# Ledger of designs, part 7: designed miniproteins, single chains

Each design is a single chain, and the fold is of that chain. pLDDT is the mean over its residues in the fold that is shown.

## One batch from the design tools (miniprotein)

Design m228
Fold by ESMFold2-Fast:
Structure m228 (fold): chain A 60 residues (1-60)
Amino acid sequence: PAYADAGTLHTIRPGDTLAGITAAHGVPPAALLRAFPALDPDLLPEGETLFIPDPAALGL
């Protein structure tokens, strides 16, 4: 719940990669997967909006 106030939204587009999304937002892929444990990194759901937690809120 605390992470809802510290982050940004990213809509997955065709050709987006987990590494590219996480690099653009300054978080490691493991941090995004921790926030979304049901997310399949090999099958990103195009058109879905992900909440990218702030690295500071993750203790990074």
Scores: mean pLDDT 68

Design m229
Fold by ESMFold2-Fast:
Structure m229 (fold): chain A 72 residues (1-72)
Amino acid sequence: MLEEVRKALEDAAKRAEELVAAGRAEEALAILEREREEVRRMTEAGELEPELGELLLEGLEEIIERVERLAA
């Protein structure tokens, strides 16, 4: 389960980095923001363990911050 969270974050980070390298930082941010909202929704609905949801949200927020820095 934690390894699945790690893989999901690694995939998200790689996709975001590829989009930023292509000059598509806004698309990367839109995708990451949607994923963040989905994780929040699932956690609040009890469909995802709070601890796993918190780790996913934290990781996604870090990726978003990195994309914002690279796009500046």
Scores: mean pLDDT 81

Design m230
Fold by ESMFold2-Fast:
Structure m230 (fold): chain A 61 residues (1-61)
Amino acid sequence: MTDELARRVEEEAREIALKYGVEPEVADSIGRQLALAVRRGADPEAVLKAAEISAKWLAEQ
């Protein structure tokens, strides 16, 4: 269950980052890091919100 949620978060976080124009390599890194947080008990929705904030910040650079 947690591993399935983590995988979904990884995919969605990566897509969010790519949508904001973040480089694919960085988007992959964001996805993997957030998936790890979900596996450790973090809330998937909170983690995806953090992904969007991070992607916006990176796109502004």
Scores: mean pLDDT 78

Design m231
Fold by ESMFold2-Fast:
Formats: C-alpha cells, sequence, structure tokens
Structure m231 (fold): chain A 72 residues (1-72)
C-alpha cells in the first residue's frame, strides 16, 4: 500500500541518518517497488529509486546496486 511505501521511505531516511546504509537501501527499494506500480506516483518512485541507489553505493553493496539499476 502507499501507506507502507511512505513508512518504508521514512525508515530509509532514518537508517541513512544513522549511517546504516545497507538497511536504508533495502527500505528505499521496498518503497520504490510499491510506488513504481502506479504512474501517478512516478516522482515518488524516482526519488525512492535514487535514494536506494545512493544508499547501496554508500554501503559498498555493488550486487544490490547493479540489480536495482538493471530492474529499472
Amino acid sequence: SLEEAEKYFELGIEYAKQKKYEEAGKKFREAYEIYKKDPAHESKAQLAFLMAAEAYKEAGNEEELKKLLEER
């Protein structure tokens, strides 16, 4: 649901503030997966995607970053 996507996005921000970038990336990706299903939420999907990519990059998780970029 959109409510779950918003909660995932907020958790991602909170984890990123704590420099828990691996957890942040997972939460931003989960938000992206929900938002991308509806064209009305394209801007939110794009933001969640970019935040997930940045978090995985900071975490050094090249595998998840590559998967995210390929699934776009």
Scores: mean pLDDT 85

Design m232
Fold by ESMFold2-Fast:
Structure m232 (fold): chain A 63 residues (1-63)
Amino acid sequence: LSEEERKALIERIIEGALRLAEEAGADVAYQMAKRELEELVKQGLLSEEEAREALERIRKALE
């Protein structure tokens, strides 16, 4: 993935988590986003740092 594609993927995951939080609650949204980000790191599509930063952005937005 290019840097632009990785940034787009991260933004999509964040938007999806925020939308899910409105319907299912913050805990469910955070858990699903965490699992998806962990899977993307395992696949080599995101770095551990990019996934950690994305998850932190989601956590702050949900609190």
Scores: mean pLDDT 83

Design m233
Fold by ESMFold2-Fast:
Structure m233 (fold): chain A 71 residues (1-71)
Amino acid sequence: MEEVAQAAARVVKAALDSGDPELIAKVNEALTALDRGERAKGFRILAEVARQLGRPDDATLLEKKADELEA
């Protein structure tokens, strides 16, 4: 849980630091999904953002968590 939370936090920060409005919009979509209890959806969107930011290790952690939540 802690590693996934840290990966999510890193991806959110990196997206905000990028200044890319598309990535920022995706982060807001993911956070809205998480707030609504759509946890798997939220983590999958964050994994997509992580890939676009060149953070494959964070993307892999977030995708694994989404898969676990759907099992």
Scores: mean pLDDT 84

Design m234
Fold by ESMFold2-Fast:
Structure m234 (fold): chain A 55 residues (1-55)
Amino acid sequence: SMEAERAKEEAENALKAAEALGHKKATDLSRQALEYAEKGDYKKALELLKQAGLA
C-alpha cells in the first residue's frame, strides 16, 4: 500500500540520517521501524519513527 511504501521510505531516510549524525537511540528506533515496515506493519513503523522524533 502507499502507506507501507511511505513508512518504509521514511524509515530508510531516518536510519541514514541518524547513522550519519551518530545518534544511537534514533538509529536503533529507525532500524526497528524499518523492520516493521518491511513486515507490512506500517502502523508500528510510524509509531517508532515518532518516538525517534522523525515522524
Scores: mean pLDDT 75

Design m235
Fold by ESMFold2-Fast:
Structure m235 (fold): chain A 57 residues (1-57)
Amino acid sequence: GDAEKAARAVASARAAAETSDLALLAQLGFHEANKVAETEPVLAAALRALGEELLAQ
């Protein structure tokens, strides 16, 4: 379901965050969230929350 897609996307992004630029990863997450906001609102919300969390670190 949509929640499972969101969970997998967040898990993949967290794994990438361990070896990547957090600010760049957060910006990409916000960009993708905006693109899918109308069709995948659960995924969009999860990506926005992750982006905010990565920037807060």
Scores: mean pLDDT 74

Design m236
Fold by ESMFold2-Fast:
Structure m236 (fold): chain A 100 residues (1-100)
Amino acid sequence: MEEERKKAEEELLKEITEALLRMVDGVKNSILRNNKLSELERLELELEALKIKKKALEEALKKAEELGLEELKEELQKKIKEIEEEIKKLEEEIKKLKEK
């Protein structure tokens, strides 16, 4: 019975996290479509979206740690690292554009 509860909690946390990430991307893409933004403004919006996604993943990681969901914890840590790499690349692109 406890194993079924743990699995249900893992599924809920995973589904909610994935839904939040999709919502951030959906809102970002809507703003990009509906507004005539400069290249710099577009990159800055992409960066803000990545930061929001990172925060959502970090909050999910904290919950996974509290619940003892080791496999989900590893998956979330990997996703956070991937987003940190994307943030770094985008910050470098923004910096180069500002120096032009």
Scores: mean pLDDT 84

Design m237
Fold by ESMFold2-Fast:
Order: C-alpha cells, then sequence, then structure tokens
Structure m237 (fold): chain A 114 residues (1-114)
C-alpha cells in the first residue's frame, strides 16, 4: 500500500541518519532492514517474486548486522524475514529451499522462546 511504502521510506531515512552519526549503531541497521522488509512484502503481494526475494535477502543482511552490533530487537524481525523469504521460494516452486528458510525462522523462534 501507499501507507506501507511511506513507512518504509521513513524507516530508511531514520536508519541512514543514525548510521551517518555512528556507523556501528545496531538500531540504524535494524531500521534499514525493516525498510527493505516492508518493500519486499509489498512486491511479494504484487507478484514481483524475484525483486521481493532480493529485498528480503537485503533485510536479512541488515538484521544480522544489527544483531552483531547488539540490537536484540532485530531477532524476531530476522525470523519473520526468513519466513517470508521461504514463502517467496514456495511461490517460485522451490519447495526444498522454502523449507530450509522456514527451518531457519523456526530455529530463531525456538531460541527466542517465541
Amino acid sequence: SEETLKKAQELYDKGEELLKKDPNNGEGYRLLGEAYYLRGKELFELGDLEEAKALYEKAIEYYEKALELGDESAKPLLAEAYENLGKVYKALGKDEEAEEYFKKAEEIYKEAGL
């Protein structure tokens, strides 16, 4: 939706601002991850599967960087991104790869007590 894309832009701008001030700010990377995740979700709903895949992969990279820098709030977001990347692979007919991403999400949920 237009509202979702506006939220993604706001998250991106805030993340970029934080990283410009401190390139090791985990919150900045988490916000960039959320921005890419929301854009990926919008493209998935539009059926742009390959572009959605690339954006979810970018969100995962940023969430992993946020966790490396101590932003634990990125952990459930990383699991959700893996789950949605799995849905993209399933929509592409790649069921084995989809199951591997669903397993990655489940492992994170289990470790987080979710």
Scores: mean pLDDT 90

Design m238
Fold by ESMFold2-Fast:
Structure m238 (fold): chain A 66 residues (1-66)
Amino acid sequence: SELEALEAAARAAGAAGDVAAMEAAREAGLATLPEEKAAERKALAKEIADKLIEIGDEFEKELKER
């Protein structure tokens, strides 16, 4: 799925510390929805943002676990 692929890409980028790659994954997801589906685009943007926060929290937890 699209979100699954974006989540995987964001996790890989987060592990590498590559913020640009994380942003690219977000932009790719948003670009798949045309403007006439603004509500779906907004919902997807929120899901991507929530996933990025979750990935960041997991990365920080892994650093603390060493």
Scores: mean pLDDT 67

Design m239
Fold by ESMFold2-Fast:
Parts: sequence; C-alpha cells; structure tokens
Structure m239 (fold): chain A 69 residues (1-69)
Amino acid sequence: ELEKKLKELEKEFEEFLKELKKIKDKEIKNLLIEKYIEWLKEKLKKEKNEELIKLYEKFIEELEKLLKE
C-alpha cells in the first residue's frame, strides 16, 4: 500500500508539472502552485510515515523553486 501510494503521488505530481508548463498566464500558474503547496503542507502536518513526509517535502521544495522564477 505505501509503495503504491508513493508511486501514485509521484505520478500526480509529474502530471501537475506537465499541465503547469502549458499555462501561459503567470498569475494563474502561480495561483495553482500556491494552492498545491498549501495542500501539501496540510498533508505534511498530518503525516507520520517518513517516506511520505520526505516526498511531500520534496514536492514543496520543487514548487517553491518554480514560484521564485
């Protein structure tokens, strides 16, 4: 179950990044990134599994880098 959940989350994140690249409006792009970061931070607060915590933290870091561009 954990391995499946990790793979599903990674796939969903990759799909989000691919869709994000298609968006030309910077304000909409940034809004979507900010909403995703907020959702990930909420998940992180409730998560006890170390592998999931690391994955959420990695996603947040990648998204925060995109916002700084």
Scores: mean pLDDT 83

Design m240
Fold by ESMFold2-Fast:
Structure m240 (fold): chain A 96 residues (1-96)
Amino acid sequence: KEEEIRREIQELEAKAVGLVLRIIGTYLDAQRAPPEELPAWIAEIRADGDALLETQKRIVELYKELGDEENAKEAEEWGKRVQELVDRYIAEIEAL
C-alpha cells in the first residue's frame, strides 16, 4: 500500500533529522575536546554520517516506488549536502 510506504518514509525522515542533530552535537563537543579524544569523535561522526546516507538512499528508493520523482531528487540532493557537511566537520576537527 502507498500508505505503508509513506509511513516508512516519515519514520526514516525522523531518523535522518535525529542523525543530523547528533552529528552537529558531536562536532560541537569535539571542538572542546582534548586532542587525545579527537579520533573517537571523528569515528562517531563518520558512523552517524554513514547511517544518515544509508537512510537517505532508502528514502530515495521509497519515493521512486511511489513515482514521486520530485521528492526522490530532493532526497538525493540532500544526501550530497550531508556528505559535504560530514567531510567539512571531520576536516575542521582534524585541524584542531
Scores: mean pLDDT 86

Design m241
Fold by ESMFold2-Fast:
Structure m241 (fold): chain A 73 residues (1-73)
Amino acid sequence: SALGEEAVKLAAEASKLVTNPEAQKLLEQAGVAGATGAYELAVALLERALKLTTNPEAQKLLKEAIRLAREAA
């Protein structure tokens, strides 16, 4: 879905700003889940990554990705 594709793109942009290795792995897993249409799993992984993210721009991108992924589910 277009919403799911946009969510994956926003998560990828956030990943460039994220320095925490656990958050980076969660974002990689969320991207795979989103690409396979597993949007409920993608939301859970994105929310876990957001809790480990300190960069304000990355937090903004992840919050929008979560919103779009929830709409795609």
Scores: mean pLDDT 85

Design m242
Fold by ESMFold2-Fast:
Structure m242 (fold): chain A 58 residues (1-58)
Amino acid sequence: VNKKVQMLLSSIEALLEHGTTDLEMKIREENIEEIEELFKKYEVSEELKKRFEELLKK
């Protein structure tokens, strides 16, 4: 699960820095929701949780 979360976080980071289209915004929201579901269902490392929290501040 941690590797999948890391991949989703990297995708969101790229979209936050470079994505400006409505489609890219929708993909970002979908990836955020998927990470939130993974955090609820599985034990994820604190480092990845902190990384996600920092991304949401942007």
Scores: mean pLDDT 72

Design m243
Fold by ESMFold2-Fast:
Structure m243 (fold): chain A 70 residues (1-70)
Amino acid sequence: SAEDRAEAEELLKKAEEAFKRGNLVEADELADKALEIAKKIGDEELIKRALELQIEIGVEQLKRAVERVT
């Protein structure tokens, strides 16, 4: 639906903003919510964008975790 798509797009934009601010926890939570809606409505472009952001967040989280124990 148009309303679900708009919500997913808004959540994805907020996730991108949180990631740019370095707030990885907030970015991950928002990206996950966006992905759930995108998958529900079958929007392949939003699914790809959300997954790409989640990969980027995950890489940054892993990098910070490795740096903390090294």
Scores: mean pLDDT 87

Design m244
Fold by ESMFold2-Fast:
Structure m244 (fold): chain A 67 residues (1-67)
Amino acid sequence: GAEEAIKEAGKALAKGLEAYAAGDLEAALANFKKALEAAEKALELDPNNKAAKALLKRAKEGLKLVG
C-alpha cells in the first residue's frame, strides 16, 4: 500500500544521499530515480499524503543535485 511505497521512497532517498556524499554519482542518480518512482506511486495511492509529497520533492531535488 501507500505506506510501503513511502518506506521504499525513504530508503532509496537515503541511499541516494549516501552515494552522492561518497562521490558515486551513478549510484546517487539510480537511487534518486527509485525514490521518485516510489514517491509518485505513494501519491497515486494516497494523493493527500504529506510524507509522500515531501519525499517526492526531496527526490526531485536529489536529481537536480546530480545533474
Scores: mean pLDDT 86

Design m245
Fold by ESMFold2-Fast:
Structure m245 (fold): chain A 73 residues (1-73)
Amino acid sequence: MEEIEKEIDFTFYILEAMTAAEDGDVERVKELIEKIRKEFGEEQAKLATQIAIDSARRAGHEEVAKELEEFLK
């Protein structure tokens, strides 16, 4: 039960981060990634950041993607 709830929450945060990245809202993306890092750990936060970078680039927000690459450290 607890593990399933954690997986659902993680997926929801990923979807929110993708949407924020597509909207060019880098501040919201960073906030969501920090929350993922605190709740799910560093590896999951890096995965979320990579997904957000790809989403930002697909939406034409290259500047957002570059800022997120710097955040991925």
Scores: mean pLDDT 79

Design m246
Fold by ESMFold2-Fast:
Structure m246 (fold): chain A 74 residues (1-74)
Amino acid sequence: SKEDLIELGERSARVAARTLGFSEEDIERLAQRVRDKVAALPNPTEDSVLRVVVETLGEEAKRRGLAPPTPLDA
C-alpha cells in the first residue's frame, strides 16, 4: 500500500541518515522530506521509494560538503 511505501521510505531515510552521523533533528527533517516526496509519487514502488531516499540523502550530503551516503549494513 502507499502507506507501507511511505513507511519504508521514512525508515530507510532514518537508518541511512543515522549512518551518515546526522543529528536527530536532521534525521527527522530528512525522513519528513522523503515522506513528502513519496506521497507525491503517482505510482510508487519499493524501487522508486529507495531511489528517493538515496537521492534525498545524496542532495543533503552534497549541500553540506559531506561524502555521499555509505551503504547500509552488509
Scores: mean pLDDT 78

Design m247
Fold by ESMFold2-Fast:
Structure m247 (fold): chain A 63 residues (1-63)
Amino acid sequence: SEKSRELLKKAGEAFRQGDYETAARYAEEAARAARESNDEGGLVAAQVLGQEVKKYGGVEVET
């Protein structure tokens, strides 16, 4: 979905800047938006990014 893609872009930008808290929040919102629109590709992308944020940032992420 468009909303999921925009949220994923923001999550990726925050992740690249080392802002893991912001990246986690946007990844969670992207996953929620993807689930609401049945966007399987968007959900997988959000889950992958969320796992990277958790692994490198040590931040709790629920995707």
Scores: mean pLDDT 85

Design m248
Fold by ESMFold2-Fast:
Structure m248 (fold): chain A 86 residues (1-86)
Amino acid sequence: MKEQYLYSAISSVDKAIEALEQGDVETAIRALENAKKLAEASEAGELGKKAVEYAEKGIEALKQGDVEKAKEYARKAKELLREALE
């Protein structure tokens, strides 16, 4: 497991949530895509894979205009990434 990539993935999720609070959907999508890539690179097993799935669901929700659902999925991705560090 590459712990540095997990911290970077969490930071990218936080950036996505902040962007959504400011109405910047484009920045949020890029931040979630970055979080997904970092979570994949972390090799954190099943928790890392689930975090990637929730990041993907967040990106899909944003493409459909569902900001609230995207925030929910982003928070779940962050929780799973934090669990992978424990």
Scores: mean pLDDT 86

Design m249
Fold by ESMFold2-Fast:
Structure m249 (fold): chain A 70 residues (1-70)
Amino acid sequence: EEPLDVEAANAALDARAAALIAAGADPELARRAAELGKEAARLYYTDPERAEELNREAMEVFGEALRQAA
């Protein structure tokens, strides 16, 4: 249970945001989605219920960024 799990999640979220920005998404929106996901990953060990809610929000915001990147 070390930061490796959270670090992997953070790296994946950053890569997702970068890909969306490269595709034409608003950088603010893409970064917001990544930040929500990172907060969910952070809270996963201390408040899993809240982490689940934040992860759901992150997925929604990523979906909006993906729509913009069309």
Scores: mean pLDDT 78

Design m250
Fold by ESMFold2-Fast:
Structure m250 (fold): chain A 91 residues (1-91)
Amino acid sequence: SELIEEIERLIEEGRKLIEEFRETELSAEELEELRERLSEIENRIARLVEEAVAKGLLSREERREIVLELASFTIELMLIREKIRELKLKE
């Protein structure tokens, strides 16, 4: 229960970072900081999910939902990296 609550909290934190990326014009340095934070959140969720699966705390449906969220984070991280590359080439 507590482990699942931590996973949900981290997903919410990652979503807020993605919203900031979408709503705000960020510098290359700000995007690099956001990318690092989102990457750390993704890695932490992945580790907690493995622990939750090992403890039998996740149903098949719950696992699928979290996998889709992580896939979404991976896509956003790729877009952030591409935006950083483009901004650095314009200097």
Scores: mean pLDDT 85

Design m251
Fold by ESMFold2-Fast:
Structure m251 (fold): chain A 55 residues (1-55)
Amino acid sequence: SLVEEVQKLVAELVEAIEKGDWKKAEEILDKIAELVGVDKEELRKTVLERVEKSK
């Protein structure tokens, strides 16, 4: 399902950001934004806030 695909991509995105792999993170953000139909920059802000809160 789309939900499962998005969850897998979000998990990979969080790992990429935590590892500092911004190139991979950008590619994953594009895929998620396209699947969900949301703005890429809004997704980036949401994910970054979650990663920062876990530190």
Scores: mean pLDDT 76

Design m252
Fold by ESMFold2-Fast:
Structure m252 (fold): chain A 74 residues (1-74)
Amino acid sequence: GQGRAAAEEARRLADEFEKQGKLKAAEALRELARRLEAGDGLGATRALSRVQEELPDDEYDRVIDRIAEAASRG
């Protein structure tokens, strides 16, 4: 479903940011993936706020776009 696709994309993004040394962003994205897969909308929103705190606005916008695109594919 959409939550699984979004969670998988969040995990791919986490791996990319970990390779860049952005460990806190990667941790927040992995938490986001867990919450999305569990259907925990409040938990997902909180995790997403942590991602936003750890990334510049341009990188955060790219994260949102990629996750939304993955969710739209199902």
Scores: mean pLDDT 86

Design m253
Fold by ESMFold2-Fast:
Structure m253 (fold): chain A 82 residues (1-82)
Amino acid sequence: VVGALLALAAGAAGAFAAAADAGRAGGAAAGAVGGPLAGAGGAGLAAIAAAVGGIAGDGVAAGVLAAKAVLEGAKAALAGGI
């Protein structure tokens, strides 16, 4: 049980860190190229990732799923921003 909780916590931390990195990089690139609206979108995704990370603290499984969805959204936004 402890091993499963640690694996979920590690997964959540990894997904959150990746989402934060992707959102940060995407926001910076979009802001530089697309201007304030695109930059705001990147910042919004980063803020959602942070909020989801906080929620994951109360419900790791649900938070991990939400963090994964946000990460995939951030990757799609980054790809679209290129």
Scores: mean pLDDT 57

Design m254
Fold by ESMFold2-Fast:
Formats: sequence, C-alpha cells, structure tokens
Structure m254 (fold): chain A 60 residues (1-60)
Amino acid sequence: GKREEILRLIGEILRVIGEIFDLELKYKRGEISEADYEAQKAKLQAELDALMAQLRTIPS
C-alpha cells in the first residue's frame, strides 16, 4: 500500500544520503579521483532527486 511505498522511499533516500556522505569522506581522504568523485556525486544526486519526486507524488 501507500504506507509501505512511503517507508521504502524514505529508506532509499536515507541510503543515498549515506552514500553521498561516504563519497565526501573518500574524496576528503584522497581515496577517489576528482573525475570519479564528480561522476558518482552526479549519479547519487540524480537518484536522490528521482526518489524525492516519487515521494512527492504519493500524497496526491
């Protein structure tokens, strides 16, 4: 139902936020190149934007 979908989306949003945080830490530690950092950050930002858009459609 809608409740289960909302909880799933919240879980996915939190996962992506955690991955962004881990990526920032790797970049600060010099464990990832600037090119790989920018590519992965863009991908994670797009995933977050898509999940937020999905969450906003459920109450309607």
Scores: mean pLDDT 82

Design m255
Fold by ESMFold2-Fast:
Structure m255 (fold): chain A 86 residues (1-86)
Amino acid sequence: MSEEEFEKEVLLAFVDMAYAIAKVMIERGMSEKEARDFLIDLAVKAAQEFGREDLAKKIREVGEKNKDKPLDELHDAIRKAIEEAF
């Protein structure tokens, strides 16, 4: 497994975990907006930790475009952005 493949798989796993946490946050009474902001923020920070400022910027742009969409659509859009970056 290449470092690039490892990075992609780790980022996707992290975003999937963030989505699962965001769903629980909504079930516990947090707003959908707060849950979406959490997912976007965590995905951006994860990309930055891997030195992928280009991907972090793309995730922010995707997040802005999907800010008012359901959490599942935002999750799908972020996953697609990560997959297209590798």
Scores: mean pLDDT 83

Design m256
Fold by ESMFold2-Fast:
Structure m256 (fold): chain A 122 residues (1-122)
Amino acid sequence: MEEERQREMERVAEEIRAEGKKLIDQVNKTADELKKKVIDRYDAEAKASTPEEAARLQKKRDETLELIDMLKNAIIGLAEQGTERAVELAREDPELGRKAMEEFKKDVENAIKKAKEIVESF
């Protein structure tokens, strides 16, 4: 019984780590898609602009890309910390670990949505 309990705890911990990796992959994919949209938008605007306006647009483009990287790193940190906590909780109670991971998943998804809204406002 104790060995089966320990195996169940480790199995749930592995499931939580796999879910955390999927969240990080989703954050990276969303960041790449946002960067592409920013590049395409500013490149199109720059082609229609004077050289002086193009230089200003290039600066805004670079600042927006830096913002995407900062938001990406912050959300990845949130996903990593949440995953680690859920794993720790799963070692005490598998159900508690799963519930914690579901809540952290919602927090990460909300953070992605908010980051997208911030970037799209530029």
Scores: mean pLDDT 86

Design m257
Fold by ESMFold2-Fast:
Structure m257 (fold): chain A 63 residues (1-63)
Amino acid sequence: KEEQVREIAKRAIEILKEAGLGPEATDEQVRTAAEVAAKELGITDPELIREAARRAREALKKE
């Protein structure tokens, strides 16, 4: 559960970086990246995807 959220968040950040996005990425951009990351990881739980998007955004702000 916790591990899945972290994996999705890390992959979402990589996807955003590939798109040239950083701390200024919008909520919608972060959510889309998290959804793509979750599909790559085989995770379909919308609650985990939503939480991962939130954590990815927080991580981007700290960097």
Scores: mean pLDDT 78

Design m258
Fold by ESMFold2-Fast:
Structure m258 (fold): chain A 90 residues (1-90)
Amino acid sequence: MLSEQEIKDWLNKQKEYLEKNKDWSKERKDAILEELKLQMETAAKVLSEEHVKLAIELVKEYAKEFEKTDPYIAKGLKEIAKKVEEILKK
């Protein structure tokens, strides 16, 4: 079972990767966001509900930070968080 710290470390690594976006095309941003979405959906099936909620909140916090630097990535992160929340409601 992944610890809370391991979830934070994983998502922080994804955030750092997304921050390197200065030369990324829209298509590249879409591909990276889709990959993160699939990883988050997979995590929602294997992690505890508490850990999934933590991951959702972290992605929402990252989206707020990206609103200032890359609104497109910020929107994508918000959509990922919303989709994972919908999976938890099943």
Scores: mean pLDDT 79

Design m259
Fold by ESMFold2-Fast:
Structure m259 (fold): chain A 52 residues (1-52)
Amino acid sequence: KLKELQESMTQEQIEQLENDLQQKLEEARSRGDQDEIERVEEKLKLLEQIKK
């Protein structure tokens, strides 16, 4: 859940994870890996909510 993730991570860790996920998303898109695209997009949504 969003609250649990926010309590476990610093802002720097969240930013690093976001950058890693963005890279994975682009790679998954280039491969056409729909399952990976969906997983990464969900994780990115959670991180964006934490960054608010």
Scores: mean pLDDT 74

Design m260
Fold by ESMFold2-Fast:
Structure m260 (fold): chain A 77 residues (1-77)
Amino acid sequence: GPSADVQIAQQIEARAAAVRAAGRAAGLSDEEIEAAVEAAIRAARATLFPADATGGAGPGPGGGAGGGGTARLKAKA
């Protein structure tokens, strides 16, 4: 199967694509979208590649990321 390295790259790419799509839909400029993508990649790297943390011995259990995936998206007209 695919290596963990490939999975990490896929997750970062998916987040970047989602941020780009959301930024374009919101009518952001290329500079704003680029800054948002950079910030999202940086945040994803910090989450997937945490610094030497005492609690980083095992993979995080599902549902640790927040209320987005399972709960619901922001409901707005």
Scores: mean pLDDT 65

Design m261
Fold by ESMFold2-Fast:
Structure m261 (fold): chain A 84 residues (1-84)
Amino acid sequence: KKVEEIEKLAKKGIEYARKGDVEKAVKYFEEAAKLGNEETKGGFDQAKDAVKKGYENPENRQDYLNFAEGSAENAVKLEKEYLS
């Protein structure tokens, strides 16, 4: 089902963001966003922006990556609640 696919893509996005592969992280969040509703898409757009800013701002990178993870996890939660 779409929710399981979105959750898998979100987890991959977070994994690659933590490994420093910004390009792969962004691609996984974009694929997750394509499958979700409008609110879910907003969460993944925030996650993508945060990952990019984290790697542009080394001093605050951990805070940006934590925010990206939270945004992606919240997007998955919103999709699950919508389809319940």
Scores: mean pLDDT 83

Design m262
Fold by ESMFold2-Fast:
Structure m262 (fold): chain A 111 residues (1-111)
Amino acid sequence: SPEERVDRILEEAEKRIDELKKQGKSTAQIASVIARALDEIADLAPELTPEHQERVIDKIIELVKKYNIPLEVALSILRGLIGRAEADGNEQAVEFFRRLIEKLKEEYEKL
């Protein structure tokens, strides 16, 4: 199912991020794993329920905070993904990434 595919993408991304952190890889390399996972999820976004989209947003924010990804790096990645989704005519992915940006900004304003 789309939900099972998204959960697998996120699980594999977190596993890869943990491996990169253990190897002392840069924040940029860790952030690139999140970017790839989000790019894969964008193709599935039209098939996800609003509840599953919110769970994905929460998990991405958790990963950004847990691995100390700077806000400006995360926002740069998301803006790039929005540009790609707009070029592809994937309006649901554009909306998904805009919601993720808003929630990410709100979470950082609380810190």
Scores: mean pLDDT 85

Design m263
Fold by ESMFold2-Fast:
Structure m263 (fold): chain A 93 residues (1-93)
Amino acid sequence: KNYELAIEIYSKNIENAETEEEKAVYYSNRGAAYNMLGKYSEAIYDYDTALSLKPDLAEAYFNRGVLYKNIGAYEEAIKDYEKALELKPDLPY
């Protein structure tokens, strides 16, 4: 709900993360906060970075798909949703 504070916290967590897997999760979460603020370019960058660090992060694919749908990029949204379901068929969100 306080997305600006979330971005600040995740930015510090990215700087202090010891593993690429931890960084991937923090990038994905910061991307979601940027998306909620309508900062779509920053959100895409964070999701792309998260997936570069951890290609099996189903939640990042799903969240990037939601963003692509919101901006009218339906083909990209479908691909990301399909990948999220492939990686985690029981993904509730």
Scores: mean pLDDT 84

Design m264
Fold by ESMFold2-Fast:
Structure m264 (fold): chain A 74 residues (1-74)
Amino acid sequence: GHMMEELVKEAKKVAEEAKKLAMEKLKKSKTLDEILKAIGDILRAIGLIFDAEKFPERAKELLEEAKKLLEELE
């Protein structure tokens, strides 16, 4: 129903925001550790986007994971 579709959209939106922020951190990275962390965060965000598309029934849990990743990137 509409609620599940909205949760999928929100989960993807938050994950895309996290991906964008991680990509900006990669651009500003000066050490190997910072680079590797940023790459890992980008890959986690991409995974959340794909999972939200493939498993819409899990969108609520994926939204919470995406919010957590976004908070970790702040």
Scores: mean pLDDT 85

